# Designed miniproteins, single chains: the designs that were tried, part 10

Each design is a single chain, and the fold is of that chain. pLDDT is the mean over its residues in the fold that is shown.

## One batch from the design tools (miniprotein)

Design m334
Fold by ESMFold2-Fast:
Structure m334 (fold): chain A 90 residues (1-90)
Amino acid sequence: MTEEERLKEIEDMKKVLLNRLAHADAFGRRLTPEQRAELERLIDHLYELAKQGKVDELRRLAKERFGWEPPEDWTPLQIAVEIAVRALRA
């Protein structure tokens, strides 16, 4: 996988997560405008961390927000996606 292909995969996943946030009510979650803005900022932050390969920061966020420790073999993108999905389901 090239760096260009990696960045495209991360960007495509960001679009999927933002689309899921836009349809949060369809997934049984009623969000206020403030909660939507907070989750959108979280997705943006997770995207930037994944793009920069900041695995340690992503692991810290997972532990602090959800008490969850990602497996050692997970990519930054995999961790970012799981954090976003957990935040959208909470």
Scores: mean pLDDT 77

Design m335
Fold by ESMFold2-Fast:
Structure m335 (fold): chain A 99 residues (1-99)
Amino acid sequence: SEVEPLIAALKDADPAVRAEAARRLGEIGDERAVEPLIEALKDASPEVRAAAALALGKIGDERAVEPLEEALKDPSEEVRRAALEGLVQIGIKRIQEAV
């Protein structure tokens, strides 16, 4: 129900607000957040990029696979780890949905 305000909050001036918005969008799991979160993988703040990567993993949408593979090359170790965790979560979800 809070998806639209949280998508708007991904563009907030405060990186802490953007990171919180990404985490909450991941918990909600609404696919409308996928493209905004893919853009957040390019955010200036490594905390926001890491939060976006984990959120994309929780949503489990295949559109995030290629962007998360690129995030494995991120200069921040935190972001690279989050991208790997996101890819693993998407893989698990795909296996569960295949049955």
Scores: mean pLDDT 88

Design m336
Fold by ESMFold2-Fast:
Structure m336 (fold): chain A 74 residues (1-74)
Amino acid sequence: MEKAREFIEKQLPAAVEEIMAMEEIEGGSHPRNQRLAAELRAAKEAGDRARIEEILRRYAKELLEELEKLLKEE
């Protein structure tokens, strides 16, 4: 399904950037999230789509967990 890869390559970078901006606004500096974003960027530049998909899956999972924490704490 090319739509999934198009999302990862075109829409994901924008979504990740928005998420990072939100984390910065909320004052949450998380080295783990920073690392995941950096790995995603590197994989994208290398054209490693399989790696991008894996990173996306992990980042989405981590993000969901962080979101749950924020909702409980905020």
Scores: mean pLDDT 62

Design m337
Fold by ESMFold2-Fast:
Structure m337 (fold): chain A 81 residues (1-81)
Amino acid sequence: MKVILTATSEETALEEAKKLFGEEPVIVTNAEEAAKALLEGESDVVAIVRPTRMEAIKEGIEAAKILKEKGVEAKVIDVSE
């Protein structure tokens, strides 16, 4: 299953990815990088880290849209505190 985590810090993203999926996510800052990492198969879990929750969620939704256009379904999970 492909997963996009949205977070406001790298520390939170790493802790939650290990807790939920038992693996380290690829850390990115935007939708295009997140979609690319998931499409290239570097990991099944990517984390988008932005200074605000709203920015992180916006990028996560856009990444999921890019993936869906290419026939890939990804689950978006907000783990920001």
Scores: mean pLDDT 83

Design m338
Fold by ESMFold2-Fast:
Structure m338 (fold): chain A 88 residues (1-88)
Amino acid sequence: TDAKRQELYNKAVQLAREHGEAIQALVDRDSDLTQKLQQFTNDPSKVGAVADWVRQRTAQLRAQGDAELAAQGAILAEILNLLNEALK
């Protein structure tokens, strides 16, 4: 159980390192996203709610034709989902 939580956390960290530039580019272009990530930083229990918000924002960006930002948002949502599963 704890070993599986550690594995999920390690996967989230690996994705964040591999896609750090893409995530930074998204954060730099979306002030609402920066505010939501600050909520997670201040309270890790909110990671699930922040992941859901990022998924909704990603869907909006995709619908608006912002394919690059939508791809970056999908990566961030995956990282947050892995962290949420690790905290269960």
Scores: mean pLDDT 80

Design m339
Fold by ESMFold2-Fast:
Structure m339 (fold): chain A 114 residues (1-114)
Amino acid sequence: SEEIIENISEKLVEYLEKKELEKAALFILEQLNKGVDPKIIVEALVKAKEKLSDETKEYIKKTYEELKKKGPKSQVEALQLIIAKVLSKDEITEEEKELLVDSLEALKKSKFKV
């Protein structure tokens, strides 16, 4: 629902403005575990991106490059990489949103079945 998207978006902005990407990822993982649809998470990330300060956007771009260089070592780090990638883009296409939904579904499945 729109209310859930707004609530998740606001919490993501709060963590990201504090430069707490790992806490943002843990929060998303908690929402996925509670059964929140990955499509809702992706829409919340898109909305959060528009509310971020230029300083926070720079932090995210730097963190994305660092995570990309070392590769993710855990499900939390994989989710941090996904979040940072989304928020580092100038534009997010509908096709990219669908690929992100698929990535979150794969991450959710891996957590419960691996």
Scores: mean pLDDT 82

Design m340
Fold by ESMFold2-Fast:
Structure m340 (fold): chain A 57 residues (1-57)
Amino acid sequence: DEVERLIKEAELGTGEKLSERQKENIRRAYDEARANAAAGVRASPKGGLFYKAEPPP
């Protein structure tokens, strides 16, 4: 549910439809953050879900 909200927010923020690839990226980042939290590891600070990824090739 939260992942769906994040995807919607991203679409609204960019003003364009996210590709399946981008949605998968968001889901992956969210899943990782959740796993890290469960393991007692620090979540990514500033950009746990939206971080400055490398520019597209």
Scores: mean pLDDT 63

Design m341
Fold by ESMFold2-Fast:
Structure m341 (fold): chain A 65 residues (1-65)
Amino acid sequence: MMSEEQIEELVRELVRLGFSEETARKIAEGINEGKSSAEIAKETGLSRFAVDMARIIAGVIRAVS
């Protein structure tokens, strides 16, 4: 699980990339809860590709923190 600090960082990066705060938070929470990219895509209305990109960013944050 990501720390609260890592979740905050992920939300900030996603907002910087053009996602709304609401969508960025749903993505970050979904990843932190262990949801699949397909589940998060369904909940947010995004493509699976967009969610997979967010997941890569989350992985980088976890690796460097």
Scores: mean pLDDT 81

Design m342
Fold by ESMFold2-Fast:
Structure m342 (fold): chain A 63 residues (1-63)
Amino acid sequence: SVEEAIELKNKGNELFNLGKYKEAAENYKKAFEIRSKVLGPDHPDTIDTRAAYLEALGEIKKE
């Protein structure tokens, strides 16, 4: 679970760096959901993953 969240966030970061914001957001969302459930919503890793997810969504809306 936590291991999967780490892998998903790393894949999201890779995709984000490639400009694949939609795919990055999908990976960040999955990582955020896992971290929020396992670590809680206020955990630093959960907050960081949520921020990455929102940033990727912002890039999608910029075209």
Scores: mean pLDDT 83

Design m343
Fold by ESMFold2-Fast:
Structure m343 (fold): chain A 93 residues (1-93)
Amino acid sequence: SRIEELLKKLSDENPLIRAEAAYELGKLGEKNEEIIDALIKLLTEDESWIVRTAAAIALGKIGGDERLEEALRKAAEEDESPEVRKAAEEALK
């Protein structure tokens, strides 16, 4: 229920709502493939650097997955936003 609601909010028109939903999914810390996939998609594709930053932080809180770590490494090296790159670097620690 809560997870389903948060996953839906990741597609909201408002970037602040998407960022909040990503952050809350990270706080739950569940190693769930659907959550990890959705957060990787936000990190790699979202137009808002605020949302990509939230996704990086969330993925760092979940941790422990090679695909998640690869997405964070790529964001740390390639993202156009210095804030996103820094968040991804911190998430990998």
Scores: mean pLDDT 88

Design m345
Fold by ESMFold2-Fast:
Structure m345 (fold): chain A 76 residues (1-76)
Amino acid sequence: DDVEIARAALERARGLGEKLLKEAPSLSEEERKEIVEKLREGARELRELAKTLPPEAAELLLEAARVLEETARKLE
């Protein structure tokens, strides 16, 4: 089920964001830069995947991508 897979992706994105923001004060500049790059790459991949899925699943993946981008911005 595309919707259930997309929902799981959104839940994972939210959980990852919470964890990374909690850990932010203990991250080095190098670690933070690497994480930001990976988060932005993940967001791009989710946006591309969303183009190939039904609207309901696509909306969840776009929200997951937004969560990853917001987390990346806050870690900069």
Scores: mean pLDDT 87

Design m346
Fold by ESMFold2-Fast:
Structure m346 (fold): chain A 93 residues (1-93)
Amino acid sequence: SEKEKEKKELLNKINEISEEVEKKLKELQEKGKKLEEEREELLKKAKEDKEKEEEYLEEAKKKEEELEELGKELQEEKEKAEKEIEELLEKIK
C-alpha cells in the first residue's frame, strides 16, 4: 500500500512535468510563428523599397537568429523534460 502511494505520487509528478512542458513548447512554437511572419514581412518590404533594402534584410537576419535561438531553447526544454521523466520512471520500476 505504501509502494502504491509512492508510485501514484511519482506518476502525478510525471503528469505535471508533461503538462508544464507541453504548455511551454506551445508558447515557444507560437513565438516562432510570430517571428517567421515578421521575417517574411521584412523580406517583402526589402523587395518593395530598394533604398531601405539593406536595413530590412539586416532586420530579417536578426529575426532568423532569434528563430535559431528559439529552436535551440525548444530542443533543450524537450531534452530536460525527457530526462526528468526518465529518472522518475526508473524510480517506479
Scores: mean pLDDT 86

Design m347
Fold by ESMFold2-Fast:
Structure m347 (fold): chain A 60 residues (1-60)
Amino acid sequence: ASEKLKKVKEEFEKETLPLIEKLLEAVENGDQKAVEEYLKKIEEIKKKAEEKVKEIEEKA
């Protein structure tokens, strides 16, 4: 993978790791609303990362 793809992966992990931790805490506490909010945020970050990856691959 190119350096640009590696950077996208690193930024994705950096942004999603704290949200995944919060999601696990919400699951353990039975906070269904927080679970749904964190899942939605993770999905939004994932979609942005996938779009960036596609742009990099199409320009390569």
Scores: mean pLDDT 79

Design m348
Fold by ESMFold2-Fast:
Structure m348 (fold): chain A 64 residues (1-64)
Amino acid sequence: SRSTALSALHELSKVDPALAEKLREALEAGDAERIRELVEEAVRQGLLSPRQGEDLLAALLSAL
């Protein structure tokens, strides 16, 4: 799960390095609420599709 989360963040860093860094920091802090907020905000702003947001959230939360 950690490898899957890190791979997802690496791919995200190619399109939005700032968001990828914020999510990496939240993951290192074990902050599930912050991870959810950041992913939901990205979907709301159109940076991620709803499906991409769900997949990313599942990968990141499974790594906690």
Scores: mean pLDDT 83

Design m349
Fold by ESMFold2-Fast:
Structure m349 (fold): chain A 92 residues (1-92)
Amino acid sequence: SMMEELEKLIEEMEERIERIEEEIRRLKEERASAEEVRELLERVRKEIEEFHERLKKVMDKASREQILRAIGQMLRLIGLEFELELLARRLE
């Protein structure tokens, strides 16, 4: 069902956010180059667009609570995109 698809989407977003946060921590620890940070930034931007498109397809049948949870995860991804942009600029 669409409701099950949205729950799976939210869980996938949560898992992806945790992976991105781990990669950002690694980049900071390893004193990565601006190029390496930019590569992760490009991947995160692509993932945001893919999740946004998937969310649009399931939103109409979602509960208000599920929509708010999905929006919350999307905002977290956007925050990580901003953090990576700032990190890349500081390394240049």
Scores: mean pLDDT 84

Design m350
Fold by ESMFold2-Fast:
Structure m350 (fold): chain A 64 residues (1-64)
Amino acid sequence: MPELEVVAEAQVGDITLRVARDAADPSRFWLVATYPDGTERAVPLADSLAAAQAAAANIAAEAA
């Protein structure tokens, strides 16, 4: 599991979305989605916090 520092969190229905900075490379950001069945998915999101937050907001809107 990558070491991640959570910088933002949003909930879309039963899915929890977290934007996290990579502890080994602080220029890297990941989106972690936790589903109600306990399944977790981590995907590379962006190389900047602003881009990561924009992408997470877009994914949250489309997941509805």
Scores: mean pLDDT 70

Design m351
Fold by ESMFold2-Fast:
Formats: C-alpha cells, structure tokens, sequence
Structure m351 (fold): chain A 68 residues (1-68)
C-alpha cells in the first residue's frame, strides 16, 4: 500500500517536473533553451523507469520536447 502510493506520487511529481521544464524552455531565451530541454529530457527518462508512468503522457511529453 505505502510503496504503491509512493510510486504514484513519484510518477506524478516527475511528470510535473518534465512539464515545468518544457514550459520554461518554451519561454526561455535561445541561450537558456538547450539547458532546460536537457533537464526536461532527463526527467522524462526518469519518468520512463517508473511503474506508474502513463504511456500516453510519456509520448505527449516527448512530442512537446521535440517541438521546442
């Protein structure tokens, strides 16, 4: 029960971090954009390793990063 709850919170928090870096990258000046995109990709890779990660959300986040 506790482990499942933590896994869900971790997935939700990690997905939120990916979305935050994507939003920051879209608004950032060109000089800062690559660093934020790299951070978004690192958090996305972490999210892929989590059992509670949504496949649809992973695909959507990857496409968002690709469009930056």
Amino acid sequence: ADAAGRARIEAESTAAMVRMYIALAKMAPEEEKPELVEKARRELERLRTLPEASEEELRELEEEIRRI
Scores: mean pLDDT 82

Design m352
Fold by ESMFold2-Fast:
Structure m352 (fold): chain A 80 residues (1-80)
Amino acid sequence: SVEEKFEEFKKILEDYRAGKITEDEAVDRVAELLREMTPAERIALWKRLYEELSPEDVVLAARLTARAGERLQAEMDAKA
């Protein structure tokens, strides 16, 4: 569900903020999370992130998601 994916995303942000994971590890986890989601679910997740996170966490979430998207695109390009 979108709720479960939102809680997983928050956990990634919290682990990164706490220094428990590197930014590259956070990007990998976000990429895995997004890979499991449909486009409609990704849109619903992003609406929830914008509504519930602080502006600072929204900026961080956007950065991690952009980098995750680049990684997913690179995987697709490598298989082409």
Scores: mean pLDDT 82

Design m353
Fold by ESMFold2-Fast:
Structure m353 (fold): chain A 101 residues (1-101)
Amino acid sequence: AMSAEEAAGVALLLKGALAYSEGNYEEAIKYYEEAVAKLSADPAARIQAGAAYYMLGQVYEAMGNTEKAAAYYDRAVALARAAGTERGAASAALIEATRAG
């Protein structure tokens, strides 16, 4: 079953995604940073924490800050690989392929 911290982190990811879709990048960053804090506290939520870093990368890229976007994408890849799962490896490969193209 999902932990309370994991559930709260996922809810924050959804709030961030809504803010991002509305063009409210400052609000999206706030929710994604809060999501990272909650998801990073739970080892079972490591892939979801990686997703939060990937979303931060997308927001900074949309804002034209390619340097910060690259740093967050690198962090997302590192967390996906650290999960030690086939899903984590696939997520890392997709992020790297997106950056290379």
Scores: mean pLDDT 78

Design m354
Fold by ESMFold2-Fast:
Structure m354 (fold): chain A 64 residues (1-64)
Amino acid sequence: STRERIRELILESASKAMEALKYSVEIRLDKSLSEEEKEELRKKAEEALEESLRLEREAQELRA
């Protein structure tokens, strides 16, 4: 159903936002990370945040 799809999109969006936060926290707290490793985590965080926003927009469109 449309309601189930909206719920799934919202939950997936929240999950991606949480993943982005996790990467951001890891960069801040893990003093052993190399500059290259930090850059990789920053890219993963950015990608996760972008996916979160995209999923949220799709859910909003389905709400009509």
Scores: mean pLDDT 86

Design m355
Fold by ESMFold2-Fast:
Structure m355 (fold): chain A 61 residues (1-61)
Amino acid sequence: MKKKRELILQGIGYAILGIGYELDGDRKAAAEAYRKAAEKFEEAGDLEMAEKYRKKAEELE
């Protein structure tokens, strides 16, 4: 099934976007990107990666 791999790829994309926003100092945009990454990893069934990025978003507020 290709859908799970697509969701993981989307999660990675949002995670990279979040890192970019952190480097720019935009903590709010970074938190939103990390929440989207966590959502995609959760939909893919990767609960470990979902929790990792959810915590990153919470740390940024």
Scores: mean pLDDT 82

Design m356
Fold by ESMFold2-Fast:
Structure m356 (fold): chain A 61 residues (1-61)
Amino acid sequence: MSPEEQAQQLVLRAGYAMNQGDYEKALELLDKALEIDPKSEQARAFREVVENKMAGKPLPP
């Protein structure tokens, strides 16, 4: 499986964790995705959303 495919699977798992309210787990999964594919725009954008939620900031529109 390519690094891009592995990173995508981690992003999907992070989405599941977010739906369960487990922001810490979502962040860890996204960090792993970025370790595998640092150029993943999807993982970077999702990580920013998770960080903002954990910091108590409103989610972007």
Scores: mean pLDDT 77

Design m357
Fold by ESMFold2-Fast:
Structure m357 (fold): chain A 75 residues (1-75)
Amino acid sequence: SLASLTEPLERARRLAREAERVEDEAERRRLLEEAIALLEELLEVGRRVLPPEVQEELRRLLEELRERERRWLEE
């Protein structure tokens, strides 16, 4: 259900926010990769049960995190 995905989504967002605040490069990478992996899994397991609007929101969040990781790697 949508409610059962709330905690994993909040966890992914928390990991992404933590990545912005940590000074250690390795820890930042780990947090971003963990958030991205969690969102990818949520999209896969929710594929048959999530409304299209929710799937689109998750895809946008995932793309934002991937873009953040790409920018970080380019710096």
Scores: mean pLDDT 74

Design m358
Fold by ESMFold2-Fast:
Order: C-alpha cells, then sequence, then structure tokens
Structure m358 (fold): chain A 91 residues (1-91)
C-alpha cells in the first residue's frame, strides 16, 4: 500500500500548509486505495472539512477521530477532535 500511504502523508502536509481542499482530496483518495486511517488522519480530515464549511461531515469525522484516539489512549488527539466537533456543531 505504498501509494495509499504516500497520499495520506501528502494530505497531512497539505493540511499543515492550510490547503484544506487538497488535504480532503488526498486523504479520501488514500482511504479509497485501502489506507487504514488512524485517529490523527481522521482529525486532519475533520479540521479541513470544518475550514471548508462542511460542518456535518466535520462533526462526523471528528467524533470518529475522538473515539479511535480514546481507544488508543491518545488524549491529545481526542481533545483536539472534540474541539473540532464542538466548533462544527456551533454552526
Amino acid sequence: MEEARRLAAEGELAWALGRYEEAVRLLEEAWRLGYEPNAVDLYFLAQALLELGRYEEAAEYAEKAKELAEERGDYVTATAAETVKRKAEEK
């Protein structure tokens, strides 16, 4: 799954650079090719969707990121995801 992992990494980089539309496209393509998203990947997608005004999708992926992060004991990612969910639900 080299191509899928590369696309996920490029999606994370696009997110870090504020290229949210590209970040969503790259992460979705990585998952379509069989990349299994981790909590951080789901958080990046949720944050990008929030910035793009796609609030329902942002809240859904933020909740998934939070649940997966909590399962792994990653409370930093869980807290970040909860913040994205709250912001999306305020809209």
Scores: mean pLDDT 83

Design m359
Fold by ESMFold2-Fast:
Structure m359 (fold): chain A 54 residues (1-54)
Amino acid sequence: MTVRERMLTLARSLLERGFSPETAKAAAKRVAEHLGLSPEEAERLAAEAVASLG
């Protein structure tokens, strides 16, 4: 599974639980950074994931 797929799965799960898009994005960004992405790439990927689910 790609990092993008993991971020989409996480963001979707958080949104389904009633968390805000901002919270879902912040959580996805932190996980992407932990998986080795740069802060800039993690931010972009998290933003794309949340936008794709809206």
Scores: mean pLDDT 80

Design m360
Fold by ESMFold2-Fast:
Structure m360 (fold): chain A 61 residues (1-61)
Amino acid sequence: MSLEERFDLVFEHLRREKVPADVAREVADGLIEQARRDPSLTPEQIAALTARADAFVAELE
């Protein structure tokens, strides 16, 4: 499973559970920190995942 697929599954789960934006932000930040520690990912991929996470959290606000 790709890291992008994992992000999508987590975000869909948070959306279905109707979690508050602050909780979604903490979960997204945790996933981004995991991505930053992965040496196989490029800075561009990390930036794209961060932008996706920020967009998702903004939709919940």
Scores: mean pLDDT 79

Design m361
Fold by ESMFold2-Fast:
Structure m361 (fold): chain A 95 residues (1-95)
Amino acid sequence: MTPEQEAADTRAGVDALERKVDEAIAANAPKHELTVLSIAGALLAVQAEMLGDYETAARAYKAVARIDRASGTPEDIERAQRWEKKAKELEEKAK
């Protein structure tokens, strides 16, 4: 796979993730579905960061943070705060 194709696939994955997150939260999806989206989103975020696509990585971390906040456990809320901080740092790097 070319780096350009991998970057495009990662961006498409994050676009799909953002839509799925909006749908899952609106539908009050079960915790196992939120967990699957959180794992998938974190992997997409790491992949985007490794590719140097900090804007896409920041979007993915923000999406994961929204899922973790929707889960509502103290541990998930703390993790969401860490993802939100990471996203802000990546947004600064994207400039």
Scores: mean pLDDT 84

Design m362
Fold by ESMFold2-Fast:
Structure m362 (fold): chain A 67 residues (1-67)
Amino acid sequence: MIPEAPEEVIEKLRELIKQADKAFENGDRETARKLYNEAIDLARKYPDSIDAAVLEIHAAVRLTALD
């Protein structure tokens, strides 16, 4: 079985994404970009986690929309 990221890490990723999405919706591009990059960096530390990979993809897609 592929080792999953600790639940605390997944919760932190979800919180970062939630904060980034709020900043994105408010037009705060700098805060959104920073938070999405933090989420991607954290998710990449757990490359075998499916939950982390899904959250990384979400953040990456949102970052491309900020460009």
Scores: mean pLDDT 79

Design m363
Fold by ESMFold2-Fast:
Parts: structure tokens; sequence; C-alpha cells
Structure m363 (fold): chain A 110 residues (1-110)
């Protein structure tokens, strides 16, 4: 069950067990290749593990599956901002706000 692996990944991520969380998200994606939330959470876990370029790839996959995924646009922007790509980051923060006008974290990042 893709949802079961996704839920196990969330729990492991919360415990700081990033490598184990990644494995669970990969199993979820293998069972459901259209699971946008699993791609997004894999990206977040990769970011926390310091794997920034891989995090970007998975956020982009989440956005491709769900173009209205405001949180994925925000986290892609945050990752670009962390890498010093400030102008690119601002465009993604603007998209997150466009999709969710109450997205305070994205507004604060501008």
Amino acid sequence: DAKKYHEEGIKLMGEGKYEEAIEKYEEAIKLDPNYAEAYHNLGETLFLAGKYEEAIEYYEKAIKLDPNYAEAYFNLGRTLDFLGKKEEAKEYYKKAIELDPNFEDAKDAL
C-alpha cells in the first residue's frame, strides 16, 4: 500500500531518520508513480539531509504531477534561496502565493 509507506516515511522523517524515510518514500512512489505528496515529502527529506540538487528534482516532479501544489513551489523556492539563487527563489515564492494567497511563509520570504 503506497499510503502505508508514505505514512512510515513521514514518521521516520519526524524522528530524523532521513535515509530510512527516503527508502519508504521511494517504495510509495514505486507503488504509485503519481503520488505527488510522496515526491514532495521525499524532496523535503532530501533537503533536510543536505541533498539540495536531488530535493529540487523531486519538488519539480511533485509540481509536474500537481501544478497547484503551493507547498512544493514554496519548498523549491526555499531550496534555491538556500543555494543563493535569490531571484529564481522569488519567482517560486510568488507562484506559491498566487496558488495560496494566505501562505504567510511564502510572503515572509519575499
Scores: mean pLDDT 90

Design m364
Fold by ESMFold2-Fast:
Structure m364 (fold): chain A 60 residues (1-60)
Amino acid sequence: SEADIKKAEELAEKGLELIKEGKFEEAKELIEKAVELYLKAGDFEKAREIADKFFEEATK
């Protein structure tokens, strides 16, 4: 569980950085994986936060 959360945080950070670089397809893959890991760990708030950030950036 803790390992899943740590991995999710790493993937989410990398994904959000890729969004800033305009690499949306690569970012989406990492963000989806991060959301899955947060949900698996029971961190629903973090999963929603990361998904919402991706959605906002992708719909600019």
Scores: mean pLDDT 81

Design m365
Fold by ESMFold2-Fast:
Structure m365 (fold): chain A 59 residues (1-59)
Amino acid sequence: SLMERARRMVEGVRAAMEQLGVEDPEAERHLALAEEALRRGDAETAIRHAQKAGDALGM
């Protein structure tokens, strides 16, 4: 489902940030927005922000 995909993407970005030991304000902001969207059940918005967080990390 889209919600499962969104959760996996958010988890992947968070794991990448933790493993890289980087604190990127843009990536953190987009990750927070993705997590908020997941709480609302908005998978499409969560995926979009998770992608932007990944882009900020060069992924």
Scores: mean pLDDT 83

Design m366
Fold by ESMFold2-Fast:
Structure m366 (fold): chain A 73 residues (1-73)
Amino acid sequence: MDEEQLDLEVNIAFAEILRGIAKIEGNDEAAEYLSKLVEKLRELGDPEKAREMVQEALRAMNAGDLEKLKELA
């Protein structure tokens, strides 16, 4: 796996971890948006966009900003 592909897969894994956390916390709405984000990241195949979107998702989760998570999905 080249470094760009590895970077993409690492960021997708981060999004999957965030989804898992949301599901454990009972935040089904956030978990659904994060599931859609994972699908979008795989479709785009862009490591830089994946990094940006995952960082925004993390910030949105920390702020409780469901509207931002919906926008990213």
Scores: mean pLDDT 84

Design m367
Fold by ESMFold2-Fast:
Structure m367 (fold): chain A 62 residues (1-62)
Amino acid sequence: SEERERRLILVGHHLRQGLSLREAAEAVGVSQATVRRDMEELGLSSGAELAALFAGAELPAA
């Protein structure tokens, strides 16, 4: 659960940098399908929701 949340926070960070969901997933080292499943488990339906949800989260820029 924590690994999933950290993965989604990192993806959201990359989305806020202007990357696509595919590019953000690649940067984190997972498939876009994995990110979509993680989002669904947290009740998120779009990359925009993911980017907004974790805005201001203190994680490494990586």
Scores: mean pLDDT 74

Design m368
Fold by ESMFold2-Fast:
Order: C-alpha cells, then sequence, then structure tokens
Structure m368 (fold): chain A 85 residues (1-85)
C-alpha cells in the first residue's frame, strides 16, 4: 500500500546520516558484508522512491526525491568501496 511505502521511505530518510556514516565505515574497513548490505539498502531506497513517485501528493513526492538522493549517494559509496578491494 502507498501508506506502507511512505512510512518505510520516511524511516530511511530519517536514518540518512546514520546509513551514510555506516557505509563510510564499511568502506574504510573493507567490510564486504556491510558494503553488500549498503547496496541492498540503496536498492530498497530506489524501489520505494519509484513507488512513491506515482503519488500526486507533494509531501510524498518530496520523500521520493530524498530517497532517490539517498540511494544515489549509497550506490556511490559502494562503488568507491569496491575500488579499494
Amino acid sequence: SMDAFFESGKILVERREELLEAAREAAERGDVARITATGVLAAEASYLAEKLKESKDPEVQEVAKELEELAEELRRLVREAEKRL
């Protein structure tokens, strides 16, 4: 349901700084399991963003945009981490 996607999306957006910091730590440590988990989180954020974009509600569309930005930054961190392995 749209409400479930919206609530899940808001939780990821609220955790943005935590998730990005965890991704940076995983990259610094070469923690393959955590780097992989970051990739999964990026895919989840991207999926939720695509679902929420279907809404005409500006509040929902703003969360979708923030999720796309989060997904893009998480994917960037995964790519940089993989270069160091």
Scores: mean pLDDT 88

Design m369
Fold by ESMFold2-Fast:
Structure m369 (fold): chain A 69 residues (1-69)
Amino acid sequence: KKEEEVIEKIKEARDRLIEKARSLNMPDLVKLIEHAADRAIELAKEGKLTLKSVDAMEKAFEKTLERFS
């Protein structure tokens, strides 16, 4: 039940971060975000991630992107 919500949030965060990375013309960062999201989805399916963990990961990537903007 809750794993579906975590997976949905990961996909939404992935899409937002990829859009930002593409706007900065950083294709390697797009690939990194896709890979990180795939691993996070696997962990979420195992019940090992929380919504708070997803928020922390998204915030970390956003801070990284801000350094290049």
Scores: mean pLDDT 80

Design m370
Fold by ESMFold2-Fast:
Structure m370 (fold): chain A 58 residues (1-58)
Amino acid sequence: MKEKLKEFLKEKTGLEVNDDAIKQAIDSLEEIEKRIKSVEETELTKELKKLIEIIKEL
C-alpha cells in the first residue's frame, strides 16, 4: 500500500500517464508548474522569495 502511495505522489509531481486526453492536458500543465517550482526553487530562488517578502513589508 505505501509503495503504491509513493508511486501516486510521483505521478502527481512528475508524470501523468494514465488519464484521458482532456484531463491529462490540464493536469500535466499544473503538474509541470509544480515540478518547475520545486526544481527551480534552489538556494537562489529561495533567497529571491525572501527578498520579495521583505520588500512587501516596506
Scores: mean pLDDT 55

